# Designed miniproteins, single chains, continued (5), part 78

Each design is a single chain, and the fold is of that chain. pLDDT is the mean over its residues in the fold that is shown.

## One batch from the design tools (miniprotein)

Design m18704
Fold by ESMFold2-Fast:
Order: C-alpha cells, then sequence, then structure tokens
Structure m18704 (fold): chain A 65 residues (1-65)
C-alpha cells in the first residue's frame, strides 16, 4: 500500500513535468487553456488516488516551474 502509493507519487511527478514541458513549448493560447484543463483533471485524479494536499501542491509547483 505505502510502496504502491510512492510509485503513484513518482509517476505523478514525472507526468507533472511532462505537462509543464508541453506548456512551455506551446505558443497557441487555446492549446495552453486545454493543457491547463488536462492538468487540472490530472490533479483531481491524483487526489482520488490518495495523494495528499501537500503532494498535490508540489505537483502544481512542478507544472508552473
Amino acid sequence: SEEERQRILEEARKKAKEFGEKLKNTTDPNEKIKIYSEFDKFLQEAAKAGLTPREILELANIFFS
């Protein structure tokens, strides 16, 4: 359970970095809005999977870095 939770967190951090890189490489404002929407959905799914509010905040910080 804790081991699986740590795997989920590691995968979530990687995915947050991927979203952040996609955002940095996107110039179209409409595509940026879509990326924000997809990232928000990803955070909701991560919270449902058992990530804490602190871990969700860390994912958001990775995305906006």
Scores: mean pLDDT 87

Design m18705
Fold by ESMFold2-Fast:
Structure m18705 (fold): chain A 67 residues (1-67)
Amino acid sequence: MIITLRFSPFVDKTEVAEYILENYEGAEIVELSDTTLKVRVPEDKVDELIADIEKRFPGVGVVSVEK
């Protein structure tokens, strides 16, 4: 699964990316831009990651989830 996240101006994109890589085994950064992060995540971790990120980083929004 590939999750696309969008950052508000208040969010440190590097902190979000590092948090995902440290806490979600098998997660891989596909793309990191100034406003978006695309991350590949195991299918069984997608819902957990989305809920966790929305709770920890309120300035991050989920744009899409792709198989």
Scores: mean pLDDT 80

Design m18706
Fold by ESMFold2-Fast:
Structure m18706 (fold): chain A 83 residues (1-83)
Amino acid sequence: AEEEIEKRVAEYRELADLIRKRNPTPLADLYADYVEAIGLFLDPEKREEAMKLLEKMKEISEDDYIRGLVLARIAEVEAKRIR
């Protein structure tokens, strides 16, 4: 259901906000954006925004960028199961 997807997106956003709040550094902000991006892939309408956030990680860690792409795909499959 849509409410379950919204709840999961909110949970990832809360986790990202915790990372930003506990670690006020540029690297932690980038990592928080990465976590938020993975959650946003659960929402089909926000996948373009999520991809832009994920691509910022590519400059810091190509391995984490590729991992993010795999996690994004898993999130897309999970979202289809919920809906």
Scores: mean pLDDT 76

Design m18707
Fold by ESMFold2-Fast:
Parts: C-alpha cells; sequence; structure tokens
Structure m18707 (fold): chain A 63 residues (1-63)
C-alpha cells in the first residue's frame, strides 16, 4: 500500500513533465488519468505513453 503511494507520486511527476514537454496537461485522480491536449494527435500520443508508463510501473510493483 505505501509502496504504491510512493510509486504513484514518482509516476505523476514523470508523466506531468512529459505532458508539459508536449504542450499538454496531465491529471491523475486515483486510477483515473485525464489529459488535456490542444490537438487530437497530441492527446493520442500522450494517452499511449501514459498507459505504457502505468502498465510498466504496475508490473514492476507486482514483482
Amino acid sequence: DELWAQANALIEEEMKAAAEALGAELRIEGSKVTIQAPTSEALAALMRRVAELLREAVAALKA
């Protein structure tokens, strides 16, 4: 439980930095991820990256 909370904080920081670099904003609420992007292409790219990061983080924590 505590490990998950710490991992979430690190993941949020990395994803927010990536979103800002792409000119978008990222919001994480529990297991929900919301992305604000100026174009549909940027939105799709961010959604894929965020999904990959979350999947990898969950897999690492399960190990």
Scores: mean pLDDT 69

Design m18708
Fold by ESMFold2-Fast:
Structure m18708 (fold): chain A 77 residues (1-77)
Amino acid sequence: MTAEEALALVEQALRDAGAEVTRSIVNRDGTAMVVAELPTREQAERVGAEVKAALEAKGLYGAARAVGNTVSVVASD
């Protein structure tokens, strides 16, 4: 999977969960990062965990961090 494919997958998963995507970037090292907002901190934490699990199920490295109602998701091969 390419970094751009991982980015699109993360963005779609976050949008499907009702998150507002505020930032999307593919870094020079091939890491995809998406920042999104949800109505509550609990929703941000849950959605971050769900997206991380979905990435890992596809054989990708996934990391998710929630700060308040904002979730940041990082994905790479």
Scores: mean pLDDT 82

Design m18709
Fold by ESMFold2-Fast:
Structure m18709 (fold): chain A 71 residues (1-71)
Amino acid sequence: SQDEERFALLSEARELSKQGKLKEAAELYEKAATLERNPINKESLLKLAEMLKQGVSAEEAEKILLREVTS
């Protein structure tokens, strides 16, 4: 199912991020976003991928996105 594939992509992306492979992790988060049906969740995954491309780890990016009120 798309949910199982999405979960596998998210799990692998998180492990790649822990290994410092932030660009590869971002690519997997972008793929997970294509399988996401909820537009809010899709946007969050795309923002997470963008942060990883800027050198922020997935764990730190998730913490920021869950709690940060931008400006």
Scores: mean pLDDT 75

Design m18710
Fold by ESMFold2-Fast:
Structure m18710 (fold): chain A 70 residues (1-70)
Amino acid sequence: SPQDKREIQLRLTRVQARILALESEIWLIEKYPQSMAKLTGVDPDTLIKQLRREKQQLEQEASRLDAQLS
C-alpha cells in the first residue's frame, strides 16, 4: 500500500542518516586517533572496527529496504 511504502521510505532515510553519522565518526577517529583515544578511553583501531561493523549491518538493512521499494 502507499502507507507501507512511505513507512519503508522513512525507515530507509533513518538508516541512511545513521550510516552518514557513522562515516563522520570513523573519519573523525582516523583524523584525530590520539585525541579520540584520550576522550573515549577506547583504542582507536578497536573503535573503528566496531563502527565499521555497525555500518556494514546498516548497509545490509538499507539494501533490503531499497529492494522493497524497487
Scores: mean pLDDT 87

Design m18711
Fold by ESMFold2-Fast:
Structure m18711 (fold): chain A 119 residues (1-119)
Amino acid sequence: MSLEEVIRERLLEILDEMESDPRAAPFSELPDLSLFPNYLEKVPEPISLDIIREKIERGEIRTLEEFREEVEKMFENALHLSPEGSELVRRAKELREKILERIEEMEREIEELRRRMLG
């Protein structure tokens, strides 16, 4: 298995972990744009877990850094649209902290794999 294939599988693993968390339900897909016709005016770069998965599968997200950037964008979009102090904002912050810690753990695992493959 190539290092690129290992990284891809690890990115999908983190996505599966995120999707299994009940706090992630609001982020699984984009909102119905017919109900929010000005959504794209407020969120010019819409991102959801489904979109992140497709980007990984297409090879548009190939690194943990690129993955983290898309995840952060997704949470930032939700925070911009949601009232301060709302339950959604609280859950988004809790989920974001958990996922960022998981990404950092994975970055350490990938670095160890690189060392084992190169030395």
Scores: mean pLDDT 77

Design m18712
Fold by ESMFold2-Fast:
Structure m18712 (fold): chain A 90 residues (1-90)
Amino acid sequence: VKETVDSLVTTIKNSTDPDEKIDALNEIKALAFSADNSGDLDTLDYIIEKAEPVLFKIVTDTSEDLAVRLKAKDVLDELGVLALKRAVLG
């Protein structure tokens, strides 16, 4: 799964296709929810650590496609909720 996360993060950073970036963002979100639902905290922590800085960069990048930025904000917000849940519940 970590290899899949790395591949998706690479696509989000390097792709020139907004649709490809949005698909990768949706997959990161799905993997994070799957990890949370299964109690796979190692995978969840890895997704947060690898994706969060990249998502923040995209959200703040005014040259980035608006649809990509809005999707990145959605994913970043959801990862923040999952991180808070993990901190509270252990």
Scores: mean pLDDT 81

Design m18713
Fold by ESMFold2-Fast:
Structure m18713 (fold): chain A 67 residues (1-67)
Amino acid sequence: TELKEKISKDNKELAEEYRKLALETTPEQQIYYLGGAKGLEDAAKSGNQGLGDSSRVLSQSAVQQLT
């Protein structure tokens, strides 16, 4: 429970950083950072573990945006 709370908080903080990065990139790159942020926010809500890896989060977010 304590670990899941920490993971949730870390994912929310990382998502916020991704949103900040999106503001500094081109519109084409922006969708990747916003997708990553969305995936991290969803991971934080679900309490899933192993979703702090940015590569996996971006891939998962892309799949969810396509489906």
Scores: mean pLDDT 65

Design m18714
Fold by ESMFold2-Fast:
Structure m18714 (fold): chain A 65 residues (1-65)
Amino acid sequence: GAMNEKILEEIKKVLEKYKDEIGAAAIEAIKILEKYRPLTNEEKQKLLNAESEEELLEIVKEILS
């Protein structure tokens, strides 16, 4: 939906800002997602353990599904 698209675009901007700092990008993505709903510990761990921008985006898409 439009809200999920907006969240995904905000997270893409974070990834552009922190492109060489995947850990920092993951922390900021968690903050953005938690504005909309609480995340489970499992969801937070998946985001923090992402090894690439592509993996982080895929996890975000799963959370938004």
Scores: mean pLDDT 81

Design m18715
Fold by ESMFold2-Fast:
Structure m18715 (fold): chain A 76 residues (1-76)
Amino acid sequence: SEKEQILRDIAEREARLPESLAKAASLPDPEKVALLARALEEAAELVREYIENGEPREELEERLRELQRRLEAEIA
């Protein structure tokens, strides 16, 4: 199921997060690293809301695109 696949994806991302964060610590701009970390937390929250509310996939995709637009504007 779609919900089951999303839960699996979240679990896989969470398992890799410590390694990803350690690697991100090598980036030259700590402010951009902080923005990326915040965006990842917001994305995880949006996915949790999608799972809880049973929203269409298109709704989740739109919210994630909006988050991406905000992130790009903040790093510019």
Scores: mean pLDDT 69

Design m18716
Fold by ESMFold2-Fast:
Structure m18716 (fold): chain A 68 residues (1-68)
Amino acid sequence: MPVEVVARAASREAAERLAAALAEVPGTLKVQIVEAADYVVHATFASEEAARAGAAVARELGAEVEIL
């Protein structure tokens, strides 16, 4: 089942860095930057294993991360 990772960024530059890194994770299906009150990077993964790898990459870059 597809799994989603949501990473919150403090700036546009941080969101773009997160989106680029998450797009390179094996099993990534889609990555989007959503601008509202803050910058949120929303990434869709093919599996829980791929989503956990993506979450680890986002946390390494300093983002607050939730797997959905």
Scores: mean pLDDT 80

Design m18717
Fold by ESMFold2-Fast:
Structure m18717 (fold): chain A 83 residues (1-83)
Amino acid sequence: MEEIKEKLKKYEETGDSRYIGEILDKIINEEDLEKFKEMVRIVLEFFKKKGKEELEKFLLVLKARLADDPEKLKVLEEVLKEL
């Protein structure tokens, strides 16, 4: 989780979308659903603080990348209900 937080901080400081791409790749490749849930929660809380539009834009990309992973999509929907 430290790596996700560090990449979010770098994105906030630089505006470089590369860090968001790296975060997405790490989330998509996480096979442990509990770790996936924690990563998703951290990232969604970050974008929620930026604003509703920013959160919705990020969710569109994340859902598209998870389209073939129904188990991860279910966990994402659980996190969204808790947000």
Scores: mean pLDDT 84

Design m18718
Fold by ESMFold2-Fast:
Structure m18718 (fold): chain A 78 residues (1-78)
Amino acid sequence: EEKRREELARRAEEFARALARAHAAEVAALADPGVSVEEVAERAGRRARELALKLAEELGVEEAERLVERVEAEELAA
């Protein structure tokens, strides 16, 4: 199940980075002064990875995967 957790974390990280870059202007407005969009994207990716792993630990990998998929669908619909 380690491979599933790693894949979930990677997926969440990549999605968060892509989302941050797509919404660069909005994301930059929430960043500390002087932080680049790329730095914000990397930070978002790391936090998404941590959250995905925490959800997998607390809820199990299957439920964490469902939550990540739902968030991805909601963000794509926005």
Scores: mean pLDDT 72

Design m18719
Fold by ESMFold2-Fast:
Structure m18719 (fold): chain A 83 residues (1-83)
Amino acid sequence: MPELPAELEEELLKRAEEMEKLPKEEAERRAREAYVEYLRTVAGLDDASVEELEALLEKLENGEELDPAEVRELLARLAAAAR
């Protein structure tokens, strides 16, 4: 797995501490944004792959039913892009 730069790791820990104090929906949104930023910065994902991951996370957050085949295909593409 890609390792986080020290600066990004420290920033994510600080954001995690802030999220503990936030309302659930705001904390979930910030966690999602931080995760997308992490993948773009560290894994070198293209904009299309990041957008698909963000849409998938939004469906999960809204309690929508996901197709396991779509999830598997997206994860395979993300793994290939991160390599």
Scores: mean pLDDT 60

Design m18720
Fold by ESMFold2-Fast:
Structure m18720 (fold): chain A 85 residues (1-85)
Amino acid sequence: MSVEEVLKKVEEALRRYGEELRARFGAELEVEVEGNTLTVTLRNPATGLEASASVTIAPDASEKEIEEKFLALAEALRPALEALL
């Protein structure tokens, strides 16, 4: 699987997750892909919470490097997600 294919699948999965977050918590998840960069912004209009994180994946990145980048992205957003609970 190419980096472009991985980013597309992750974007699709995150958009579905964003719909669920909106329905359950009133939170908004914005997902943007520009080249090899994925940016995720989490907002809760009711609380004023806003958190954003980006990951850039090299076109020749290994599967392990891709996993490490997405893990770092998830960890950056974890405190904001926990604040929704």
Scores: mean pLDDT 77

Design m18721
Fold by ESMFold2-Fast:
Structure m18721 (fold): chain A 85 residues (1-85)
Amino acid sequence: AEELIEEAKKVAELAKKRGDTELYNLAQRAIELIKQAVEAGASPEDLEKALEYIRKAVEAMEKGDFEAARKYLQEAIKVLIEALA
């Protein structure tokens, strides 16, 4: 859980440095959903899947592929929403 939040914060920080408001807002949404999923007792498997997507988003941003980063972050959000359902 802590590692998941830290990786999502990295996405938010990188987006903020670039002035990418959409990506920053998606990263903040992911952080909120992670906290909710952990509180709701989401499975370790669902949290690990979300972590994989968020790490891919960080890697994509570091490579300058902001479209890929947005898609990965949206997939992480979907996993977290489904984990809460």
Scores: mean pLDDT 83

Design m18722
Fold by ESMFold2-Fast:
Structure m18722 (fold): chain A 66 residues (1-66)
Amino acid sequence: TASLRAAIARFVLEQARAALEAAGVSPELADRTLAEVRRVADSSTDFAEALARSAEIVRRAIEEAK
């Protein structure tokens, strides 16, 4: 349970970080976005929910950085 949650959070954070880097998001915005993604992953009840909420947060940050 705890290790699965940690694995999900790590995967989601790695995906978010890669997307933010590829989009050229500033370090300040990237750090803030990753903090939100981590919180969402920790609070989500399942993998699909964590992915969907995190993707939305990342997408919004990328659009703002555009």
Scores: mean pLDDT 79

Design m18723
Fold by ESMFold2-Fast:
Structure m18723 (fold): chain A 80 residues (1-80)
Amino acid sequence: SEQEKALEAVKANAELAYKAADKLEELGLTELAEKGRKETDEYVEEAEKNREDAEKLKEYARKVSEVYAELRGAAMEAEA
């Protein structure tokens, strides 16, 4: 279903965001890592509350992807 695919995308994007946050913590960017984890947790929690709403789940997947992109970008910049 669209709901299952969208929820799977939220979870996949959350896994990437958490890994990026772990990398930031290793680089000493602890506050940004904590912020990213908190934002990801909040979107995952909202996704679980809206499991029947494919459009909301797609929005949360997109939002978590944005968090991941921000954390990944910060890690790349810190390693430059």
Scores: mean pLDDT 88

Design m18724
Fold by ESMFold2-Fast:
Structure m18724 (fold): chain A 108 residues (1-108)
Amino acid sequence: MKWESIERSARKAVDLEFEKKSLAEVDEIVRVYMRQREKLEQTTLATAEELRGDPFATMQQLELQVLQLTQLAIALRRVGGDRGDIEELERRAKKYSESIREIEEKAA
């Protein structure tokens, strides 16, 4: 998986979402999502664990998580969110990207 490709897709999605929204509206959406981040991330990981017997399905769930974390990090940067939160989201996204690569290498 190419990180730059995911980042570009995430950036385009964030740009499209922001096109018709004020900075204040986007900031409120991001804040609500950040409060639920851990729960949403745990739900996605739990689903991936349940699909562990299917490497392809597990990989798809991890790819979705990488995209969502990347989109959130880009959105936070745009609204001037906390740098520590942004760095943690980017770190988690990269870790899941590495897990996807390991699954791909093992399946090849």
Scores: mean pLDDT 69

Design m18725
Fold by ESMFold2-Fast:
Structure m18725 (fold): chain A 110 residues (1-110)
Amino acid sequence: GEALRLLEEAAETGDRELVLRAAELLKKVSNEAGRAVVDAVVELLEEGVLTPEEAAVILASLLLRMGYDPERAAEILERLIPRLLEEMGSERLTELGERVRKLAVEKMQK
């Protein structure tokens, strides 16, 4: 749907506002854990820890895990993940995933 379209465009353009619009849409269809992940991604994007492209990939991965339009989410991720791995390396993506996970857990426990 609309959230995946915004995330794909954000990953191509680096437009932070598109990530924020997609995050708002994702929170409406997410459970508590999904909302905590979205909130963590938004916070790290606002702090400059995540780029808009990195945030878009993480949020598209959340949509895939939720079973929301999974064929399209997988197609987008198959295109975007190799590009991020080439630019950032696997170590940085692992570190960013761990930071998102830790912050999301904190938001669920507090």
Scores: mean pLDDT 80

Design m18726
Fold by ESMFold2-Fast:
Parts: structure tokens; C-alpha cells; sequence
Structure m18726 (fold): chain A 73 residues (1-73)
């Protein structure tokens, strides 16, 4: 896929999880904006790696988002 297609897939995956991540952050007393900023940095890293390795980005992003949520517990 092109970088545009990869970004669109990542955007959709993040959009689907945004509310859940924000709610988890709030329930744990975390700042949702801080959590989103950390996730943004992970997105940039994954896009770069996916471009280099031809990875299927959507499953990789889902895995990373789950890891980030787990770290906030």
C-alpha cells in the first residue's frame, strides 16, 4: 500500500480506539491529552518502520494501542 493508504488505515484504527483510550485515561486519573500525544509518537514510529519493512500496519497499530492502554493501568 501507499503511505497515504497506510495513514488512512492508521487513522481509522486510532479513531475507533480514541474514545476508549480517552475514557481509560480519565478513569485512571491520567491526562487524556498526554496519552494521545504518546500514541501520536508511536504512530510516527510505526509508519516509518512499516515503510521500511512493508509491514501490514493496521494489525501492528492495534497491537501497539493495546500495549499503550495496558501501560496506563
Amino acid sequence: PSEKEIREEIYLALTRMAAAIGRIALSNGEDPEEVIEELRELVEKVIRKAREEGLDVVPEMERIAEEAVRELE
Scores: mean pLDDT 63

Design m18727
Fold by ESMFold2-Fast:
Structure m18727 (fold): chain A 80 residues (1-80)
Amino acid sequence: DSPEQVREFVQRIVDAVLPLLDKEGQQALLKTAQELIENASTTSLADAAFRLGRTINKTSSDEQTYQAHGVISRLMYEHL
């Protein structure tokens, strides 16, 4: 995947998922997203989806996690 595709994908996930999370989850997601964007040249779309999903799992309720993973899966499919 191109670094530009990785950056666009990460930004789309952030835009869609941030409103679903509480303040702690939002801060964790933004930190992970920044790291992924800065390392876009060495990050695949699959790696980005995995790391963002893992961050959500650690900081969010089961319901928020379920909705967020649905969004990540949809956006990943759209970029394939």
Scores: mean pLDDT 79

Design m18728
Fold by ESMFold2-Fast:
Structure m18728 (fold): chain A 61 residues (1-61)
Amino acid sequence: DDEEIKRIARDLNALKELSFEVKVELVKLIAEKKYEKAKELIEKHVSDERVREEMFKVIEE
């Protein structure tokens, strides 16, 4: 899962909607397999519905 986490982190770094602090927390939650908490964090910090859907797809893989 190390390779999967690195791929997700790169995709999240390309997204301007999230601050660096939120991206770090999101990657940590994904690494811990806390996907529901990761989705909650995205919903809280990302107002663009299209961006939220793209991020959910990355997490659900």
Scores: mean pLDDT 69

Design m18729
Fold by ESMFold2-Fast:
Structure m18729 (fold): chain A 68 residues (1-68)
Amino acid sequence: APSKEQVIAVLEELAEKFSGLTSLKAFLEELAAQLRAGKISIDEAFARIAERLGESFARDVRALVEKA
């Protein structure tokens, strides 16, 4: 399973890459902050990604974290 630190790093990198999409950037930065604070689990973070951005996007993010 990926570490919390790996998930946070990928979310922060994606937020930077999507800096032109203000709402998406803010969403990803908020998830990273909540993970860092221990307010949500890794599974909850991916559930929120799937809910807002779709299951396919959540799967792609999970694959990026597993490759890191």
Scores: mean pLDDT 81

Design m18730
Fold by ESMFold2-Fast:
Structure m18730 (fold): chain A 72 residues (1-72)
Amino acid sequence: EKIKKADIIVAASGSAAETIAKNFPDKPIAAIGPTTAAAAIKAGNKKVRVFNPNDLEDFKKVVEELIKEFKL
């Protein structure tokens, strides 16, 4: 229920990203690193942005960009 109402989902692993992308193909995903992002994209989600796990400012920027791009 929380995932269904989430506007953006943060994926911390490839397994989580793949599962989320398969069940919610239209939900924007902020993925930790390029491998996690690739897993979500391969699973069919087209609203994926990657952020650097060592940079919290990059995370904030990615979330802001997803909000602007998908009008959340």
Scores: mean pLDDT 73

Design m18731
Fold by ESMFold2-Fast:
Formats: structure tokens, C-alpha cells, sequence
Structure m18731 (fold): chain A 102 residues (1-102)
């Protein structure tokens, strides 16, 4: 089983203020998994994404991503951690939101 937990700090940021997004991926499955961390706008467009991280069977990985909101990002953004097994048979994701103010 793959487990993902995603968090963001701060949960409210101004335009130009950097937020840190963190995802913890635990792989209790028999196969390796590939994890990514993304910041999405309200339409689901990817604003920022981590490099893929290999999470071996029985391992836990932590992915961090810093994002600095722009004036176009005012409102609510979503951070999504996702992991998929190398054969595609298993996947997990966890999302959290943060607010951007002018």
C-alpha cells in the first residue's frame, strides 16, 4: 500500500511570499513507486512541480517544493502529492489548499 500526506506552510501567503509544500510518501508495497509534488491553480493547471522521486519498496520519501505566488495566483491554490507504483497498479494522492492574497 502506498500512503501520501501533503502539507503547506504558511496556509495563507501574499503575492511574492514563498510557501513551502511538503509531501510524505510511504511505500509499504512490494514494488517501487514514483512520487511527485505539484502546485495547481483552480482549473487544475500545473504551476510548479517537483522532479520525480523514486520510493523503493518499504521506504518513506519526503518531497519539498517552494513556490512563490504571482498576482495571477490570488485566490485558492492546491498542493497535490501523488505516488504511482512502477507497474501502475497502485496509486495514492493527498491534496491540501492554501490561499493567496494581494
Amino acid sequence: MIRVSTAVYPTSAKVGETVTVLSVITNDGPLAAVGTLSVLDAAGNVLAQSAPVLVAAGETAVITLDYTPTAADVGTLTAVGRAVSVDGSESASDSTTFTVTA
Scores: mean pLDDT 87

Design m18732
Fold by ESMFold2-Fast:
Structure m18732 (fold): chain A 79 residues (1-79)
Amino acid sequence: VGNEVVAELEPEAKASPSSEENTKKLLQKAVDRVVEALKEAGLDELAELLREAWEAMLNKDQERLEEVAEEIQKLLEEL
């Protein structure tokens, strides 16, 4: 018996505006728009990779960033 696993998408308390946190939120919104634009253009795979790259940047996951960058390059070569 468990209740809830995740409810992270609820309206968040915008409590501590640091320049870094504010920049992350602004970039997240920009990334979301770019991802939607790519999906509208039929580039769903590229859209997913850009989202993964953004998350890797936020998590400072260099390994993931490099993997996603290579996949993006492959898709761009197919265009």
Scores: mean pLDDT 70

Design m18733
Fold by ESMFold2-Fast:
Structure m18733 (fold): chain A 62 residues (1-62)
Amino acid sequence: SMREEALRLVREALERLAAHFQTDLRRVPASVLAEFLPALFPELRRFPRSLLVEAIREVLES
């Protein structure tokens, strides 16, 4: 599903971002990450912003 694909790509993007900045991304609001991530990871641009926020929260809050 689109949701499962968004979760997979968001997880990959957050892992790359965390490795690069060496920071705890759980400290950043999911809405801010949803604005920022598609600029760095163009593959995320196809997903609605609301779905990206949901996926980011699920990955970081699980």
Scores: mean pLDDT 80

Design m18734
Fold by ESMFold2-Fast:
Structure m18734 (fold): chain A 57 residues (1-57)
Amino acid sequence: MEDEEFRKKVAEELREKVGLDVPIDEFKNMSKEEVEKWAEALLNIDEPPLPPVVVPR
């Protein structure tokens, strides 16, 4: 189904952008609009995957 392909792309983009590995099964229970909204919320976190590090003096 086309929705499954869309969900796969979203999962891959989320992993690439925010480093979050979300199982596709989570998207199967969501509508396309819910998946898009959820992905947009995560992608709107425009910050690099940097750990909380203490800056040296």
Scores: mean pLDDT 60

Design m18735
Fold by ESMFold2-Fast:
Structure m18735 (fold): chain A 87 residues (1-87)
Amino acid sequence: KEEVANLMTKAVEYLERARELIARGEPLEKVEAELEKAREYMEKVRELAPELSMEEALDLAIEYGPNPELVAAYRDRLRAAVAESLA
């Protein structure tokens, strides 16, 4: 559980770095580098716990991970984006 939480937290950290780079108008190559790191950590989560959904992995990262505030904020943004898509 803690290993999944730590790996998922790392994935979210890299996704947030990519979001910040996009917001600052940084070159696409820098954004892609952060996204590739996020993908690597998400792949490790999938290998370790293939039965978990992304939502379940995010919840574990909030409960057991080192950066629950960051992961919770990311989850809330995903939920808002889904809600907007359904409106």
Scores: mean pLDDT 80

Design m18736
Fold by ESMFold2-Fast:
Structure m18736 (fold): chain A 112 residues (1-112)
Amino acid sequence: MEELIKELNASNLVKKIRTDFEKVKDKIKGDVKLVESRLQRAVFLTFNLTPENAPELLRDIRFIVDELEPVAKEAKNLLKILQLFVDNLIDRGLYVEEAEALKKRIEELLKK
């Protein structure tokens, strides 16, 4: 996972997230700017993951998943990226039970 994230380059991953978010942002019923801000923060947190900041990453992913749930069909690329962040938590042994529950929720949304 860490090597895959490095191969993607943090800058390119942020650009990809912005491009994919642009496709769905007009369909978000909540605070669009807050969702975008938390997506950018989740990228930063996943590259700098520690036990101390892991709860913040979980909160950001959960919030974004809640906002994307109504538009899950259009947001599949973003949901796949969020799944990579959740997998990073599981791989690091951080908040595994909560992370696995969130992963299952993302997988259910990706089947729609």
Scores: mean pLDDT 81

Design m18737
Fold by ESMFold2-Fast:
Structure m18737 (fold): chain A 70 residues (1-70)
Amino acid sequence: GAAVSRQEREAVLNRAPKEEIDELLRKSIDIGMEEIKRAVDITIKLMNGEEVPSALPEVVKIVEEIKALL
């Protein structure tokens, strides 16, 4: 459920180096906080083996960058 997904998100971010998390926050300035939120949610789903059929090319690109950082 949503609560489980939220905890999974926290676990992934807590694993990442603080500098990489800061880089993700910097990218949010250029692409907007809403886009970051979508990218993070999609990244967690993809990392858990779930497919997102509605992923837009821009979101997929951001997800790929977030996966590279995490």
Scores: mean pLDDT 60

Design m18738
Fold by ESMFold2-Fast:
Structure m18738 (fold): chain A 68 residues (1-68)
Amino acid sequence: SVVDEILEEGLKIFDESLAAGKSPDEATLEAVDYVLEKARERGVPREELVRVLGEIHDYGDAKRAEAA
């Protein structure tokens, strides 16, 4: 689905940001910015957008715990 494609790309951007030496918090912000832009462009419903943002934040929390 479109929503799953956006999530997959958002997590890819997150991982690329970490690989570039950015913090988990910086990577979360970059992934969230991407998801918000693509969700707007592709007309993603609010309920699906909230789910995707939650998954990105959960991923960021896990990566922050690994870095601590």
Scores: mean pLDDT 85

Design m18739
Fold by ESMFold2-Fast:
Structure m18739 (fold): chain A 101 residues (1-101)
Amino acid sequence: EGEKYAKKAEKYAKKAEEAAKKKDGKEAGKYASLAGYYASQAAKAKGGKEAELKAAKYAEKAAKYAAKAAKLDPEGAIEATGGAISAIGGAVTAELAAKKS
């Protein structure tokens, strides 16, 4: 179950990267929020340290791409910034779950 959520976090991190390359802050924010959500779900599923760390890593990458999109797309900047914050929250949650064994 945790591995499934880690794979979804990876999928949405890649979509956030693609949106950032297209300078689409709204899409980058949406996908970063989804990556953060699935990282939080990996933590709740207690799927094991590897799945939790993988989900955290991809949520953090998604946050980075949403933050870049916020700088490049003034119209989508609010959504991109919100998505980056949500993704960071998910990454922190998954990292803390991994440390608890």
Scores: mean pLDDT 85

